Designed miniproteins, single chains, continued (3). Designs and how they scored, part 74

Each design is a single chain, and the fold is of that chain. pLDDT is the mean over its residues in the fold that is shown.

## One batch from the design tools (miniprotein)

Design m10560
Fold by ESMFold2-Fast:
Structure m10560 (fold): chain A 116 residues (1-116)
Amino acid sequence: MVEVELEVPGFRLRVSAKDGKLELVVEENGRREVRLLDPQDAIAYLDQLRQDYYARGDYEKARAFALLGNALWLALRMGAKTAEEIVEKAAELLPELELTLENIERGIERIIERKK
């Protein structure tokens, strides 16, 4: 079974294919929430969680929701049709998206260092 998992201290985000849908699991501070969603609904839900966590100052968790949501969205844009294909493609894309974001973050840090 293919799954994608992202971890931050006290937080775990997982997606897998189940019954032709995406099973999204959010574990935070001993609390577990499970949702079974169509792919477009899963992407929308992850984007809403990203916005909510960012607004609260939980930037690391917002980052995890953004990475997973973008990986799923790109998988759909690249022609993945089944829940299994979407999860498999997202798993392939996630390391490249993480590297891209790290490169952007390093660029921002360089700008901040120059302006201090």
Scores: mean pLDDT 83

Design m10561
Fold by ESMFold2-Fast:
Structure m10561 (fold): chain A 64 residues (1-64)
Amino acid sequence: DALREALEALRPHVEAEEDEERAMRAAWYWQQAVAALDAGDPATAAEYLNRAKALLGLGGEVRV
C-alpha cells in the first residue's frame, strides 16, 4: 500500500523535527492520516499526510 508506505517513511521525519510546535502539529496530522487510513478513508489520509509533509518542508504531494 503506497499510502501506508508513505506514512511509514514520514514517521522518522516527524520524530527528527527539532521545533517542538512544528513537531507536535506534524505528529497530529500524521496521527490523523493513520486513523483515516485505518478507517478506510485513503483520501482523507492523503490530505493529512500532505499537510504533515508541507509542515516539515517536504516536497511532492501524495494522491489517491
Scores: mean pLDDT 77

Design m10562
Fold by ESMFold2-Fast:
Structure m10562 (fold): chain A 99 residues (1-99)
Amino acid sequence: MEEQERLVEEILRLIDELAELSKEDASDPAVQERRRRLLTELVRAQVELSALGLSQELRDRILAKLEEKAPALEASITEELNEAALEAVRPEAERLAAE
């Protein structure tokens, strides 16, 4: 349970960092590389959290943060990066849905 809370806090922090990057020059290669790294870390943390069995309360916390930061995240994330992140978690999500 403490490990789940740690991963949730990490996910919330990564969302904040991605939102903050939206204020930077999106055409800057350094900003683009940092954004890709943060998205990769976010996807990895989400996969680890899913493997631990995410509670509804923790899931709601992540969703609330995503909703709060959605405009900034949309500004900082390209469609390709978002699709890559979703694809990385899709097999686990499909396995859970199929049961």
Scores: mean pLDDT 68

Design m10563
Fold by ESMFold2-Fast:
Structure m10563 (fold): chain A 100 residues (1-100)
Amino acid sequence: MEPSPETVLTVALAELRHLAREAEKRGLLDVARRLYEMQREAVARWQAGEPVVAILEAMIAGLEEVARELEETDPELARRLRAVADWLRGQRDRLLAMQA
């Protein structure tokens, strides 16, 4: 029932792609590009053998940065980005507890 680090990363990557497509539909092409770039960087870091927790922390920081920039332009999308960041933060904290 507790997802593995690999499962968490897989879900996180799918969520980033979903958010990027939503940004594209809204005409927010720079936001979509940044989310796709974040997805590609996460995959590259995972292939390089970086811990999933470190990858999730980078994704959280990136999502919060993009959400901050979107707050006035698209507050609904900003809220959705923060919701994903909050979910990732919960998974990061759970995975850190499992490493202790």
Scores: mean pLDDT 85

Design m10564
Fold by ESMFold2-Fast:
Structure m10564 (fold): chain A 84 residues (1-84)
Amino acid sequence: SLLEELQELIDRLFAALDPDKSGVITFDQLRAWLESQKYSEEEIAEALAEAEAASPGQGVVTREQLARWYATRLNASDEIIAAL
């Protein structure tokens, strides 16, 4: 299911970038990972801008922020986003 795919994707990303389980990743880590996955500069900038808007000045992305961004990109419903 889309929910299952999103959970697995987010879990893999955080396992790779947040091995100490802090619950956040830095903007630099997110940018580098998205570049490795062949996302465009525009898509990367959009993801970082959305994270900055949600938590100005923190320079980090939470699991919830990233999950919502991916869900939006995959046209997931609000119900799927709420279940993440």
Scores: mean pLDDT 73

Design m10565
Fold by ESMFold2-Fast:
Structure m10565 (fold): chain A 69 residues (1-69)
Amino acid sequence: LPPELLEAAVKLIAKRLGVSEETARKVYDAFLELQFEEVTPEKLAEKAGVSVETAQKILDAFRELAVAP
């Protein structure tokens, strides 16, 4: 993703879920690191240092943004 689109997505997700922009970015970075492994909310939470609930909500928000109309 271009840095500008990543920044916009991080801000939108952070505002929507009531989490910090840093937290949303950390979960995104953890998702990229797990691209060759099974992506679970538990693994995302462990790598990003957040709760499983927070990782799941951020993952769902990125999935919504990635769905083509």
Scores: mean pLDDT 72

Design m10566
Fold by ESMFold2-Fast:
Structure m10566 (fold): chain A 90 residues (1-90)
Amino acid sequence: SDVEELRRDIAEVEALVKELLNDIDGMKQALIEHLRRLAERYGLPKEEIDKLIEQFEKTLDSLSKIHSPEKVAEIAVTLYGLFALRLREK
């Protein structure tokens, strides 16, 4: 996959996070939906997508217990990027 495509995807995620800074629950749901659509585009089976989303959600929930909402938003973009890179390498 093209690096430019990944850069555009990350920029879209950054824009979503910026728009939803005052709605952390909405931000989490938007990121989960975005990651699910990305995994579907890479052709992952439903069972693997569900497992990936569960891992992403549990990680975000754990971070939310120890960080401020603003810090969770920053970390969420980076975490999304790491998950997206892993999908690209499959």
Scores: mean pLDDT 79

Design m10567
Fold by ESMFold2-Fast:
Structure m10567 (fold): chain A 110 residues (1-110)
Amino acid sequence: SLLEELDKLIDELKELNKTMSDEEAREMTDRLIERLEELLKETKDPKDRLAIEIAIGMVLIGRGVGKLIGDEKYGFDLGLDSIRNESKKLSDETLQKLIEKLKELYKEFS
């Protein structure tokens, strides 16, 4: 299923994050936010838009927490966990687009 594909990809991004410096983890978080904002611009369905907006807000909170506690990797992982939770509310069309955005993120940093 698409949710199983997303779950695997999130786990792969978390493994990649373990190999990163704090600076690189912060860059990954900033790029993740940009990718989610791109997805929001492409999305017309109000229910999907709300789920993406909540995910963006939670990734921003994760980034802020990571900076405050000096653990940028924790901030990134918190953002991914929020995406995993909100993705269950997405239509299959928007979920497929989210998966493609996260694959692009993985490829950029791997």
Scores: mean pLDDT 90

Design m10568
Fold by ESMFold2-Fast:
Structure m10568 (fold): chain A 89 residues (1-89)
Amino acid sequence: PATPSKVTVKEGGTARIPLESFQSFTVSKDGKLILLYVNGEFKIEHPSRLQIDEKNQTLIINDVKKEDAGTYTITTPTGSATTELIVEE
C-alpha cells in the first residue's frame, strides 16, 4: 500500500490534495465524508472553500483554517490513498 503523503500549509493559505479520478470516489477527513463523486457529479458535504481542479485532479482548500487539518482519505473501487494535512499559524 502507498505510504501516506503529508502536505503542510499556513493558515489562510491554499492546500492541494491529490485525487484519483474514477466514475465514483469519496474523500473523507478524519473518517468523515466530505466529498462524494458519483457518475460525473460532485457532492460536497462541507464548506464552499473546497474546490476541485479536474484538470490537475486535485482537491483545493482555500483560506485554510486550523479545523481543516487532519487525515484525508480518497477511496476508489481499486483502493485508497491517504494524505495528512498540517496547518501552521
Scores: mean pLDDT 72

Design m10569
Fold by ESMFold2-Fast:
Formats: sequence, structure tokens, C-alpha cells
Structure m10569 (fold): chain A 55 residues (1-55)
Amino acid sequence: MSVREKMRELRERFLRGEMTLKEVINEATKLASYYPEYRDEIIEELRRVLREHAA
């Protein structure tokens, strides 16, 4: 689905160094605002990225 694909793109761009963590958080927040029905899924994916980055 489009939201899932968008989150995947954000994660891949972050891993490539094309985006900062702050930019990823900002884009994920915007996505959650446009698709509130996917808000919890978006937040959980963001938490996974944060855990991977902290490890």
C-alpha cells in the first residue's frame, strides 16, 4: 500500500544518509497527519528505526 511504500522509502533514504533522523521524524509525522488510520503503524515503524539506530 502507498503509506507502507512511503515509510519504506523514508527508511531507505535514512540508511543511505540522504535524510537526517529529524527529517525522517518530520516526514513520518506529516504522513500520520494525512493518514490518521495508519498513525499507530507509522509510529511503530518509526520506533523500530530509532531502536536500530540506537543499537
Scores: mean pLDDT 77

Design m10570
Fold by ESMFold2-Fast:
Structure m10570 (fold): chain A 78 residues (1-78)
Amino acid sequence: GPTVDQILQQAQDYIQQSQQYIQQGNYDTAMDYIQQADDLITSNQDQFRQNGRTQQMFDMQTQSGVQMIKASVLKTFP
């Protein structure tokens, strides 16, 4: 499967896509990309643990959570 670094890069790419959609006011699509980033990190948690990269896993999950809150707030209070 992909390496931890490849997983982190793909998750970061999803977050960057979500930021682009937020700028366009497309919050539903942005939230879908944020969810894909979180799901990708969570589904590979054992690989992060085995490689001693759990802090980077938690950092990415925190980043996706913050972005999800931001997108949700902007959708609710346009």
Scores: mean pLDDT 89

Design m10571
Fold by ESMFold2-Fast:
Structure m10571 (fold): chain A 58 residues (1-58)
Amino acid sequence: GATVVQQVLGLVAAGQVDLAIQLLEANPSSHAEVKQQLENLLSNPSLRKQALEVLQAL
């Protein structure tokens, strides 16, 4: 199946911010990798708001 990182990124892309945050809180060991990937999404205008909301929850 998909990794936690892939699942969080998929939820962010789908606008499912609350579910992305919940999954991330359940998987603290994935924070560093998810943070790096979300920071890359800040350059995407369509995903910037969702990515920032998840990053601020970290």
Scores: mean pLDDT 82

Design m10572
Fold by ESMFold2-Fast:
Structure m10572 (fold): chain A 95 residues (1-95)
Amino acid sequence: SVEEKIRSLLEKMEQAIDAGDVDAVRKIAEELLKILESLTKEQFERIRPFVYAELVRLERKARETGNPEIVAVVEEFKKKFDEIEYKHYGLPYKP
C-alpha cells in the first residue's frame, strides 16, 4: 500500500506539472517527502530505483513546461530526495 501510494502521488505530480499547478506540485512533493522520510532503509531500497527514474523523468517534463516555478519545486524535491538517500547510504553504515 505504501508503494501504491508513492506511485499514485507521482502520477498526481505529473498531472499537476502538465496543468501548470505550482501549488499542487509543491503539496504533492511535501507529502511524498514525508512518506519517503518515514520509510525504513529496506522499504526505501525497494522503491528507490523507481522513484529515482520517475524524478529524472518529471524533472525533464518540468523543464519542458517552460515554467521556472515548477522547475524550482521539482529540483528542490530531487535535492531533498538526494539528502534522504545520502542519510541512508552516505552516513556511516548503521547495522
Scores: mean pLDDT 82

Design m10573
Fold by ESMFold2-Fast:
Structure m10573 (fold): chain A 79 residues (1-79)
Amino acid sequence: SMMEKIKELVREALEYAAKGDLEKAAEKVREAYKLLKELFGEEKAYELTDVITLEMHKVQAGEITVEEGFKRVLEEFEK
């Protein structure tokens, strides 16, 4: 499903951020944004990508794990 592809892209973005590869992380977020925009519309897609970007920064800084960041993003998708 489109949602499963979005979840895969979010996990990949967080994993790249954990490795310090912010260029690849940003690429995955841009791909996720396109799918989120189709599924939820532009305004909601923007809000969700803001959450993804915040969690990416926390993972890159070593404040949270990839798994914790992923769970936080999924919680926002269920609201």
Scores: mean pLDDT 87

Design m10574
Fold by ESMFold2-Fast:
Structure m10574 (fold): chain A 91 residues (1-91)
Amino acid sequence: GPATIEQLRELLEQARRLLAQGRHREAMRTVREALMLALRNAPDDIKLISQLIGRLLRVIGLELDVEWGGDPEEAAREAIELLEEAIELLE
């Protein structure tokens, strides 16, 4: 619904600010929380739910990769793009 999309946009702006500040892990966490919010409020549409789950799992994978030596900035940028795509799917 509109309230959920507004909250997702606020979380997207927060994640972008965290990325700009070099707070890459916090940016990824914010994206993960936003995608979980999107899933909890998704309509009963299996295609949409599947696309949101796929993006959430990718963000979780990015968070795990940075713990094992992945590039946190690259991971945070990809996580933000996944949230941007999720918001577009819900509009």
Scores: mean pLDDT 89

Design m10575
Fold by ESMFold2-Fast:
Structure m10575 (fold): chain A 93 residues (1-93)
Amino acid sequence: MIEEEVEKLRERLEVIRDTAIALIRIGEIIDLRLKVGFDFSLSLEEFLEKMNEEEKEELKRIEEEIERLREELRKEVEEEVEKYRRKLEEELK
């Protein structure tokens, strides 16, 4: 019972984390496209193919920032899951 409830919370928090990361990444890519003056009629693939070296470095910086945020949110999920497990164990005492 405890394990089942803990797994449900973990699954929900992982979905929330992944959704938040995806939305942030989309926002950063839109911001980058606006800053470099790129035509939004281009697909993402066409945009990436036409990027100069400076624009590629900026995209790499954004991806590195997203990976740091992903790792931070992974730690937060693990901490919340552990707190919930402890709370359930105390309630079943």
Scores: mean pLDDT 74

Design m10576
Fold by ESMFold2-Fast:
Structure m10576 (fold): chain A 97 residues (1-97)
Amino acid sequence: MPKEVLELEVLRAMALMAGSVAILMAENGASAEEVLEFMKKMAEQLAKLVPELKEELEKIVEEAEEAIAAGEDVKEVVRKWTEKVVELLDKKLKKVE
């Protein structure tokens, strides 16, 4: 496996794990603000590791903030955030030889 492919696969697994942790936080009484802050921090770490995806990751976080502000269910927002981040990483992975 090319090193870049392995790195993207690890980041994909990290994104899935972050989503699972955020769901568990919400189920154990964390506020929507605490869950959103965790998702923001995970997106910031991913953007640092894959700078070319920074703008798309920032947009995904902004969409999550707007959904929470609109009163959408926190677990549904986390699910959509996780799906969008994984899709973004999968799209990047498909462009690597």
Scores: mean pLDDT 81

Design m10577
Fold by ESMFold2-Fast:
Structure m10577 (fold): chain A 59 residues (1-59)
Amino acid sequence: SGKPSDMKEMEEMLKRAEELIRKGELDSALLMASTVLATSTPEEEEAIKRARELLDRVS
């Protein structure tokens, strides 16, 4: 079960990961995106998709 506040935090983490990629901090971005993916529920499909896209960019 997804919660609006939890989904908002996932979005913020993904945005931070994107910023880290922009700064060239790939290890930190990888950790952030993988954390979102690992903690996401099935209801957070958009967050999962974005995390996978970010992981693809750093891998």
Scores: mean pLDDT 75

Design m10578
Fold by ESMFold2-Fast:
Structure m10578 (fold): chain A 118 residues (1-118)
Amino acid sequence: HMSKKEELLKAADEFFEKVRENPQDDKLIDEHAAEFVEKAEEILPEYTELISGLVQLVREVVEKLKDNPEAFEKALDVIRETFKKILDAIEEGKSREEIMKYVLEGVRKIQEILDEAE
C-alpha cells in the first residue's frame, strides 16, 4: 500500500508536469493521461472510475485555465492534494462514501477557482 501509493503519487506528479509543459497540446495531454490511467489501473484497479474522474478534472482545468497561469497552478495544486487525500483514505481502508467526500470537496475547490478566473 505505502509503496504503491507513492508510485501512484509520483505518476500523478509526472502527469501534472507534462500538462504544465504543454497545456495547449490536446493530443499530448491525451497521451500522458492514458499513460497515467494505465498505471493507476494496474495499481488500483478497483478505483478506475475515480482515476478517470481525476483526469477529466485535469482536462477541464487545462481547457478553462490554460491562459491564466496563476489560477491554473492553484487548480493543479488542489487536484494533487485531493488525490493525495484519496490515496491516504484508500490506504486507511475508508469506505467509498468517505472517499467520495474528498472528491466532492476537491471538485468544489476547483469550481471556486474556475468561477474566480472568469
Scores: mean pLDDT 81

Design m10579
Fold by ESMFold2-Fast:
Structure m10579 (fold): chain A 61 residues (1-61)
Amino acid sequence: SELDQLQAQLRQVQAEITALLERLAQASPEDVPAVRAQIDAAAARYRALLDQIRALQGEPP
């Protein structure tokens, strides 16, 4: 279902954010802005997926 696909994507984005946070912890000062930008982009995708899941759960069956 669409809901199952969105939930799978949400879990993938969570894993990506975790990996980026680990990269941020090891990043040189010069690389920090690029890694933070990637985290911000992943966080935005996470929020969009949550909004889509909530919309589907609020829709009549």
Scores: mean pLDDT 85

Design m10580
Fold by ESMFold2-Fast:
Structure m10580 (fold): chain A 77 residues (1-77)
Amino acid sequence: MEREERLKRLLERMEVVRYTAEKLREIGREIDEEWNLEAVEPEKNEEERIKRLVENFLESGIISEEEGKELLELLKK
């Protein structure tokens, strides 16, 4: 009941986050190319940023521990 509904919402949220992260990655790559900045590993940085965001929400209690774990595991792919 509630669990399935929560999982569905989590999946929807994850899709939005993934879509936004992918767009950010593309923009980041374009900026790096334009500015001739030394390539920091943007993929690692973005994954870490999202992880930290999820961790922060977990710490604040905005999301449940189970929800945070699922999100992090899905992000790992």
Scores: mean pLDDT 60

Design m10581
Fold by ESMFold2-Fast:
Structure m10581 (fold): chain A 62 residues (1-62)
Amino acid sequence: GIEDGQRSGEAARRAAEAGDAAAASVAGYHKGLMSNKEKGMEGARAGQAGDAEKAAEYALEG
């Protein structure tokens, strides 16, 4: 239902945010902030397409 759709979107957003945070932590402050952002964006797009699993994969790769 609608709630399930919102949960999927929220999960994708959380995955994107987690990817950005994890990538920033690993890559360091001066390294790849834009690439960290891009991975978060890809995760968010996957979530919007209804691919929460793919969104999580992008977050984990960050």
Scores: mean pLDDT 57

Design m10582
Fold by ESMFold2-Fast:
Structure m10582 (fold): chain A 70 residues (1-70)
Amino acid sequence: AAALRAMVPDIEAALQRLGVSPELARKIAQSIVDRVIAAGGDRDTLLQELVRAVKAFLEGGEKALEPFTK
């Protein structure tokens, strides 16, 4: 859990570099990490969820990220 939580700042920074707003990037990074931890997932699960979020953003912009914020 602690190792996955430590990745939140890096995920937030990566999303911002892609053009996601700072507030939304933080919310998504926290939400994805918290959901993966709650489900008993690992780093591979986290990377799969991040790939899905990045693909959604590239295809539909910030509106496509709504499912990843909760």
Scores: mean pLDDT 80

Design m10583
Fold by ESMFold2-Fast:
Structure m10583 (fold): chain A 60 residues (1-60)
Amino acid sequence: GPLYAVATVDVESSSRAVLSFKKGDVLKVLKLHSDGTAVAEDAEGRRGLVGLDQVELFEE
């Protein structure tokens, strides 16, 4: 099924390239990178980079 991530911490970023979220937010993972980051989309359709150390991955 689709890959998701649950935020384990709050992240606030002023960068347009980095996704901001709150602990417990569910993000849709669009692409995993080999550098320990991913491109994710939040419930409002905002897209950006997330650190894999900041989220827990799961599949449906």
Scores: mean pLDDT 85

Design m10584
Fold by ESMFold2-Fast:
Structure m10584 (fold): chain A 108 residues (1-108)
Amino acid sequence: GMKEEAIKELEEMLKEAKELLKKTKDPIAKNAAKKAVETIETALEIVKSTDDEEVIKKAVELAKRALDAAKRAVESEKKGDITGAIGALLRAIGELLDLERLKKQVEE
């Protein structure tokens, strides 16, 4: 079902984010990768706690955006684009904050 597919997709994203964190040495990109890991772990908690398909879809989408932001931070910092790397880190933080708001709405 949708929930089982979402869990599998999030677990694969978590594996990718943890590998990105392990391989990343640059400090801004490393922090973006840490935020992606935290965002995906939070999305997994939300998805496991609900049967609301719209909440599940939103949690998966926010997790995808956080992982994409972390990848952009890695690429930007590697080429010396520090401003781009910071922007990507801020996007990853924003996705985590949106997901934490979603979690509170589900818990209320």
Scores: mean pLDDT 90

Design m10585
Fold by ESMFold2-Fast:
Structure m10585 (fold): chain A 93 residues (1-93)
Amino acid sequence: SLIEKAHEELGKAQQALKEGDLEKAREHLEKAIKYLEEALPSLSNEEKIVALQLIADAYRVLGEIAEKEGDLELAEEYYKKAEEYLKEVEKLS
């Protein structure tokens, strides 16, 4: 399933972060977000809450990576996306 693929990509992102490979971590986080976003229309409201929280967390980590790379504008954009997804969680709760 798309959700299983997303979790696999999140696991790979965590491993890349442990290894200090920020570029690889970003690629896996972006893939995880894509799988989660593709899954959203077919999910129940309870499942959507979990998926939206995972997307928000992935964007937050992308923001942290951008900060470490010195790209403060990109970091702000990622943090804004994380906040937007968290607001969608509140609407479903």
Scores: mean pLDDT 90

Design m10586
Fold by ESMFold2-Fast:
Parts: sequence; C-alpha cells; structure tokens
Structure m10586 (fold): chain A 55 residues (1-55)
Amino acid sequence: MIKIKINEKTNEVTLEGGKITIKLKDGSVIEGEGKITFDQKDVESVYASEVPEFI
C-alpha cells in the first residue's frame, strides 16, 4: 500500500512504498520506488502500483 502525505502549505506531496510513476506538466516522467516528494502544482498525473492510503 502506498502512503500519501500532502502538505497543503507548500503544495508538496510525499509518496512512500511501492512503484510510482509521476507525469509532470512539462512532459517529463519520474519513476521511483520507496519515498518520493514532489510539488503537486507541477504534476499532470500519478500512477501507483498499489492502493493509496492517506496519512
């Protein structure tokens, strides 16, 4: 299960666990396992290998 933490003040999203693919608005793609942090405003879409859980 992928854990999702959102910081509304900084617009940052942190994802932990599983394989994650993030597509950014500039067309770049970020792939990661474990822990990844990104700015939500720069993100077009997110694909997760597992069900997300908010923390």
Scores: mean pLDDT 70

Design m10587
Fold by ESMFold2-Fast:
Structure m10587 (fold): chain A 85 residues (1-85)
Amino acid sequence: FEEEARRILGRIARLLEKDIPEDREYLEKVVEELRKEHEELGGDKAEKAKAFLELVGPVLVEAGKALAQGKPAEAVEILRRAAEE
């Protein structure tokens, strides 16, 4: 489970590093789509989806704050660091 969360965070970081949008809304949409896909995969796995969001949610909030401050490189670093730990 944690390995799956780490993989997803690392993928998001790689995508952002390639494109580095200044637009916070763009990052939030990508992140929300991935979150929604993960939730939809688990009607009977709601508890795993909730645990995933509890693990990933704070990281996504911090990355979103960095983007809102015009620091996309910092947002990428936050996501990469979470994916490695």
Scores: mean pLDDT 62

Design m10588
Fold by ESMFold2-Fast:
Structure m10588 (fold): chain A 78 residues (1-78)
Amino acid sequence: MRPSDEEIEANAWEIKGAVYITIANRFEEKGDLEKAAEAYREASDAYRKASQVATPEYRPVLDQGAEEAEKKAEELEK
């Protein structure tokens, strides 16, 4: 069984989201909260794009990822 083109594209956006979460964690660890927040927003946008191309079954998980990243960015901007 091979994933559909939709699943491949959604997975690529999800991977981009995960990479930006890693970048955000690095900046947060360094105390660079502004850059950490920016990276979390990039992760949120990537998860939203993944959700837009994903099948309905996978959208809730991707939407949660986007929401959590956005919330984290907002918390660091305070």
Scores: mean pLDDT 81

Design m10589
Fold by ESMFold2-Fast:
Structure m10589 (fold): chain A 70 residues (1-70)
Amino acid sequence: SVVEELARRIEEAGEEYPEYRETLLQGARALRNLAAQGKSPEEAARMAINMARSLDEEAGRIMEEIAREV
């Protein structure tokens, strides 16, 4: 699914950027949880990215960049 591919790529980015790992993992978890609650992939991604940005602007930017490629 689009959500699982996006979450996996965000988790992989956490390994590439250990400075942002914790926020990226929280973002991936939020993405999966929002999708499980019935949000569309686009809505889940938008909400998870906004949450990550509120914690760390750069982590949110990384997630948004990945979402554009998926």
Scores: mean pLDDT 88

Design m10590
Fold by ESMFold2-Fast:
Structure m10590 (fold): chain A 88 residues (1-88)
Amino acid sequence: LQRDIRALEAGVRSLRRGADRLRSLGRTDESDRVLQLVDQAQQYIDQARQYLDQGDFDRARQYLDRAADYIRQARDIIDQSLSSLGLS
């Protein structure tokens, strides 16, 4: 679980950089959507940490799975946007 949290937090940082790149390329709407999804993922990661501190491993895992889903959605937006610009 600690390794999973670290991986998801690394994903969040990577996606925020991706959103910044999209904004610099004039893809403001896609950048904003990525940041919204990343903020949702971060909230679920924060909740998972709280459940881990309480010893509720099952609930922590459920919240990490939700965070991973938001991260996947954000990555797809970045990949599609960069592909449409001929950059991937």
Scores: mean pLDDT 86

Design m10591
Fold by ESMFold2-Fast:
Structure m10591 (fold): chain A 74 residues (1-74)
Amino acid sequence: MSIEELLEEFRKFADEIISKIKDPAVKAQMERLKALYEALFRKEAPSLSEEERERALKTMKDAFAKEAERLLAE
């Protein structure tokens, strides 16, 4: 999968989570985290193997979902 295809998969995942958030402050924080993860992945992914890119995407998705749960459970 290309870097852009993996980023699109992450964006769709992140947008689905963000769409369920009702708190505007939490929503804004998650939008910033989404942008930071996209920027980091775009910067680092060219140096990674295809397997490492897939693993990084899974890690980002897991971390993003966990952070949303943490902020909402507060």
Scores: mean pLDDT 84

Design m10592
Fold by ESMFold2-Fast:
Structure m10592 (fold): chain A 76 residues (1-76)
Amino acid sequence: MLEKEGVSKEEIDEINRLQSKEKLSDEERKRLSRLMAKHAVSSEENRVAKISGAEIIGAELGVGDYTKEEIDKLLK
């Protein structure tokens, strides 16, 4: 069941702020990676068709058009 959680402007702003820092400590890098990974997983469950990750993966693999089934396969 879809719960209202995962994508919040405040959370996105915090991640963006960490990435736009002049310097990142080792601890900050690990936390950023963790947060990004959790956000990607959350987005996968909340959204199944139009995800930026799927578009990037498609471009990397040399495909330009993904069906719902292909997107699901790539995200799994």
Scores: mean pLDDT 54

Design m10593
Fold by ESMFold2-Fast:
Structure m10593 (fold): chain A 62 residues (1-62)
Amino acid sequence: SMSAEELAEKIAKSVGLPLPLKLGMKGSKVYMFQGLLVLAGADVPRDGVFDEATLKALEALG
């Protein structure tokens, strides 16, 4: 199965987020990234901030 790192890279590139992803990143592209995680089945708040909840959601999907 796809690792959390590979999934994060693929989604980040699709919305134009720079890699590597870091805690505290924010903006409309992070909001779009979180929306794609929700579509993938993750339970993540769509607040536009790459926080611990977003990281935990990635780990749950990987």
Scores: mean pLDDT 76

Design m10594
Fold by ESMFold2-Fast:
Structure m10594 (fold): chain A 58 residues (1-58)
Amino acid sequence: SHMSKELQLSELVRGYVAARRAGDTEKAAELKAQMESLGEIGKRAVATVDAHLAAEAA
């Protein structure tokens, strides 16, 4: 099946947020690498999630 980059990124973002909130550092690192492998769109998504989680912790 051909999954669009946007759909794949949406699924990875949901997993990454869940892994980060659960403290699953290994799973979060895997998902981060997969998101970044999608190029600039994935790298921006990681930065956005990281910024939001940092703001929630402050």
Scores: mean pLDDT 82

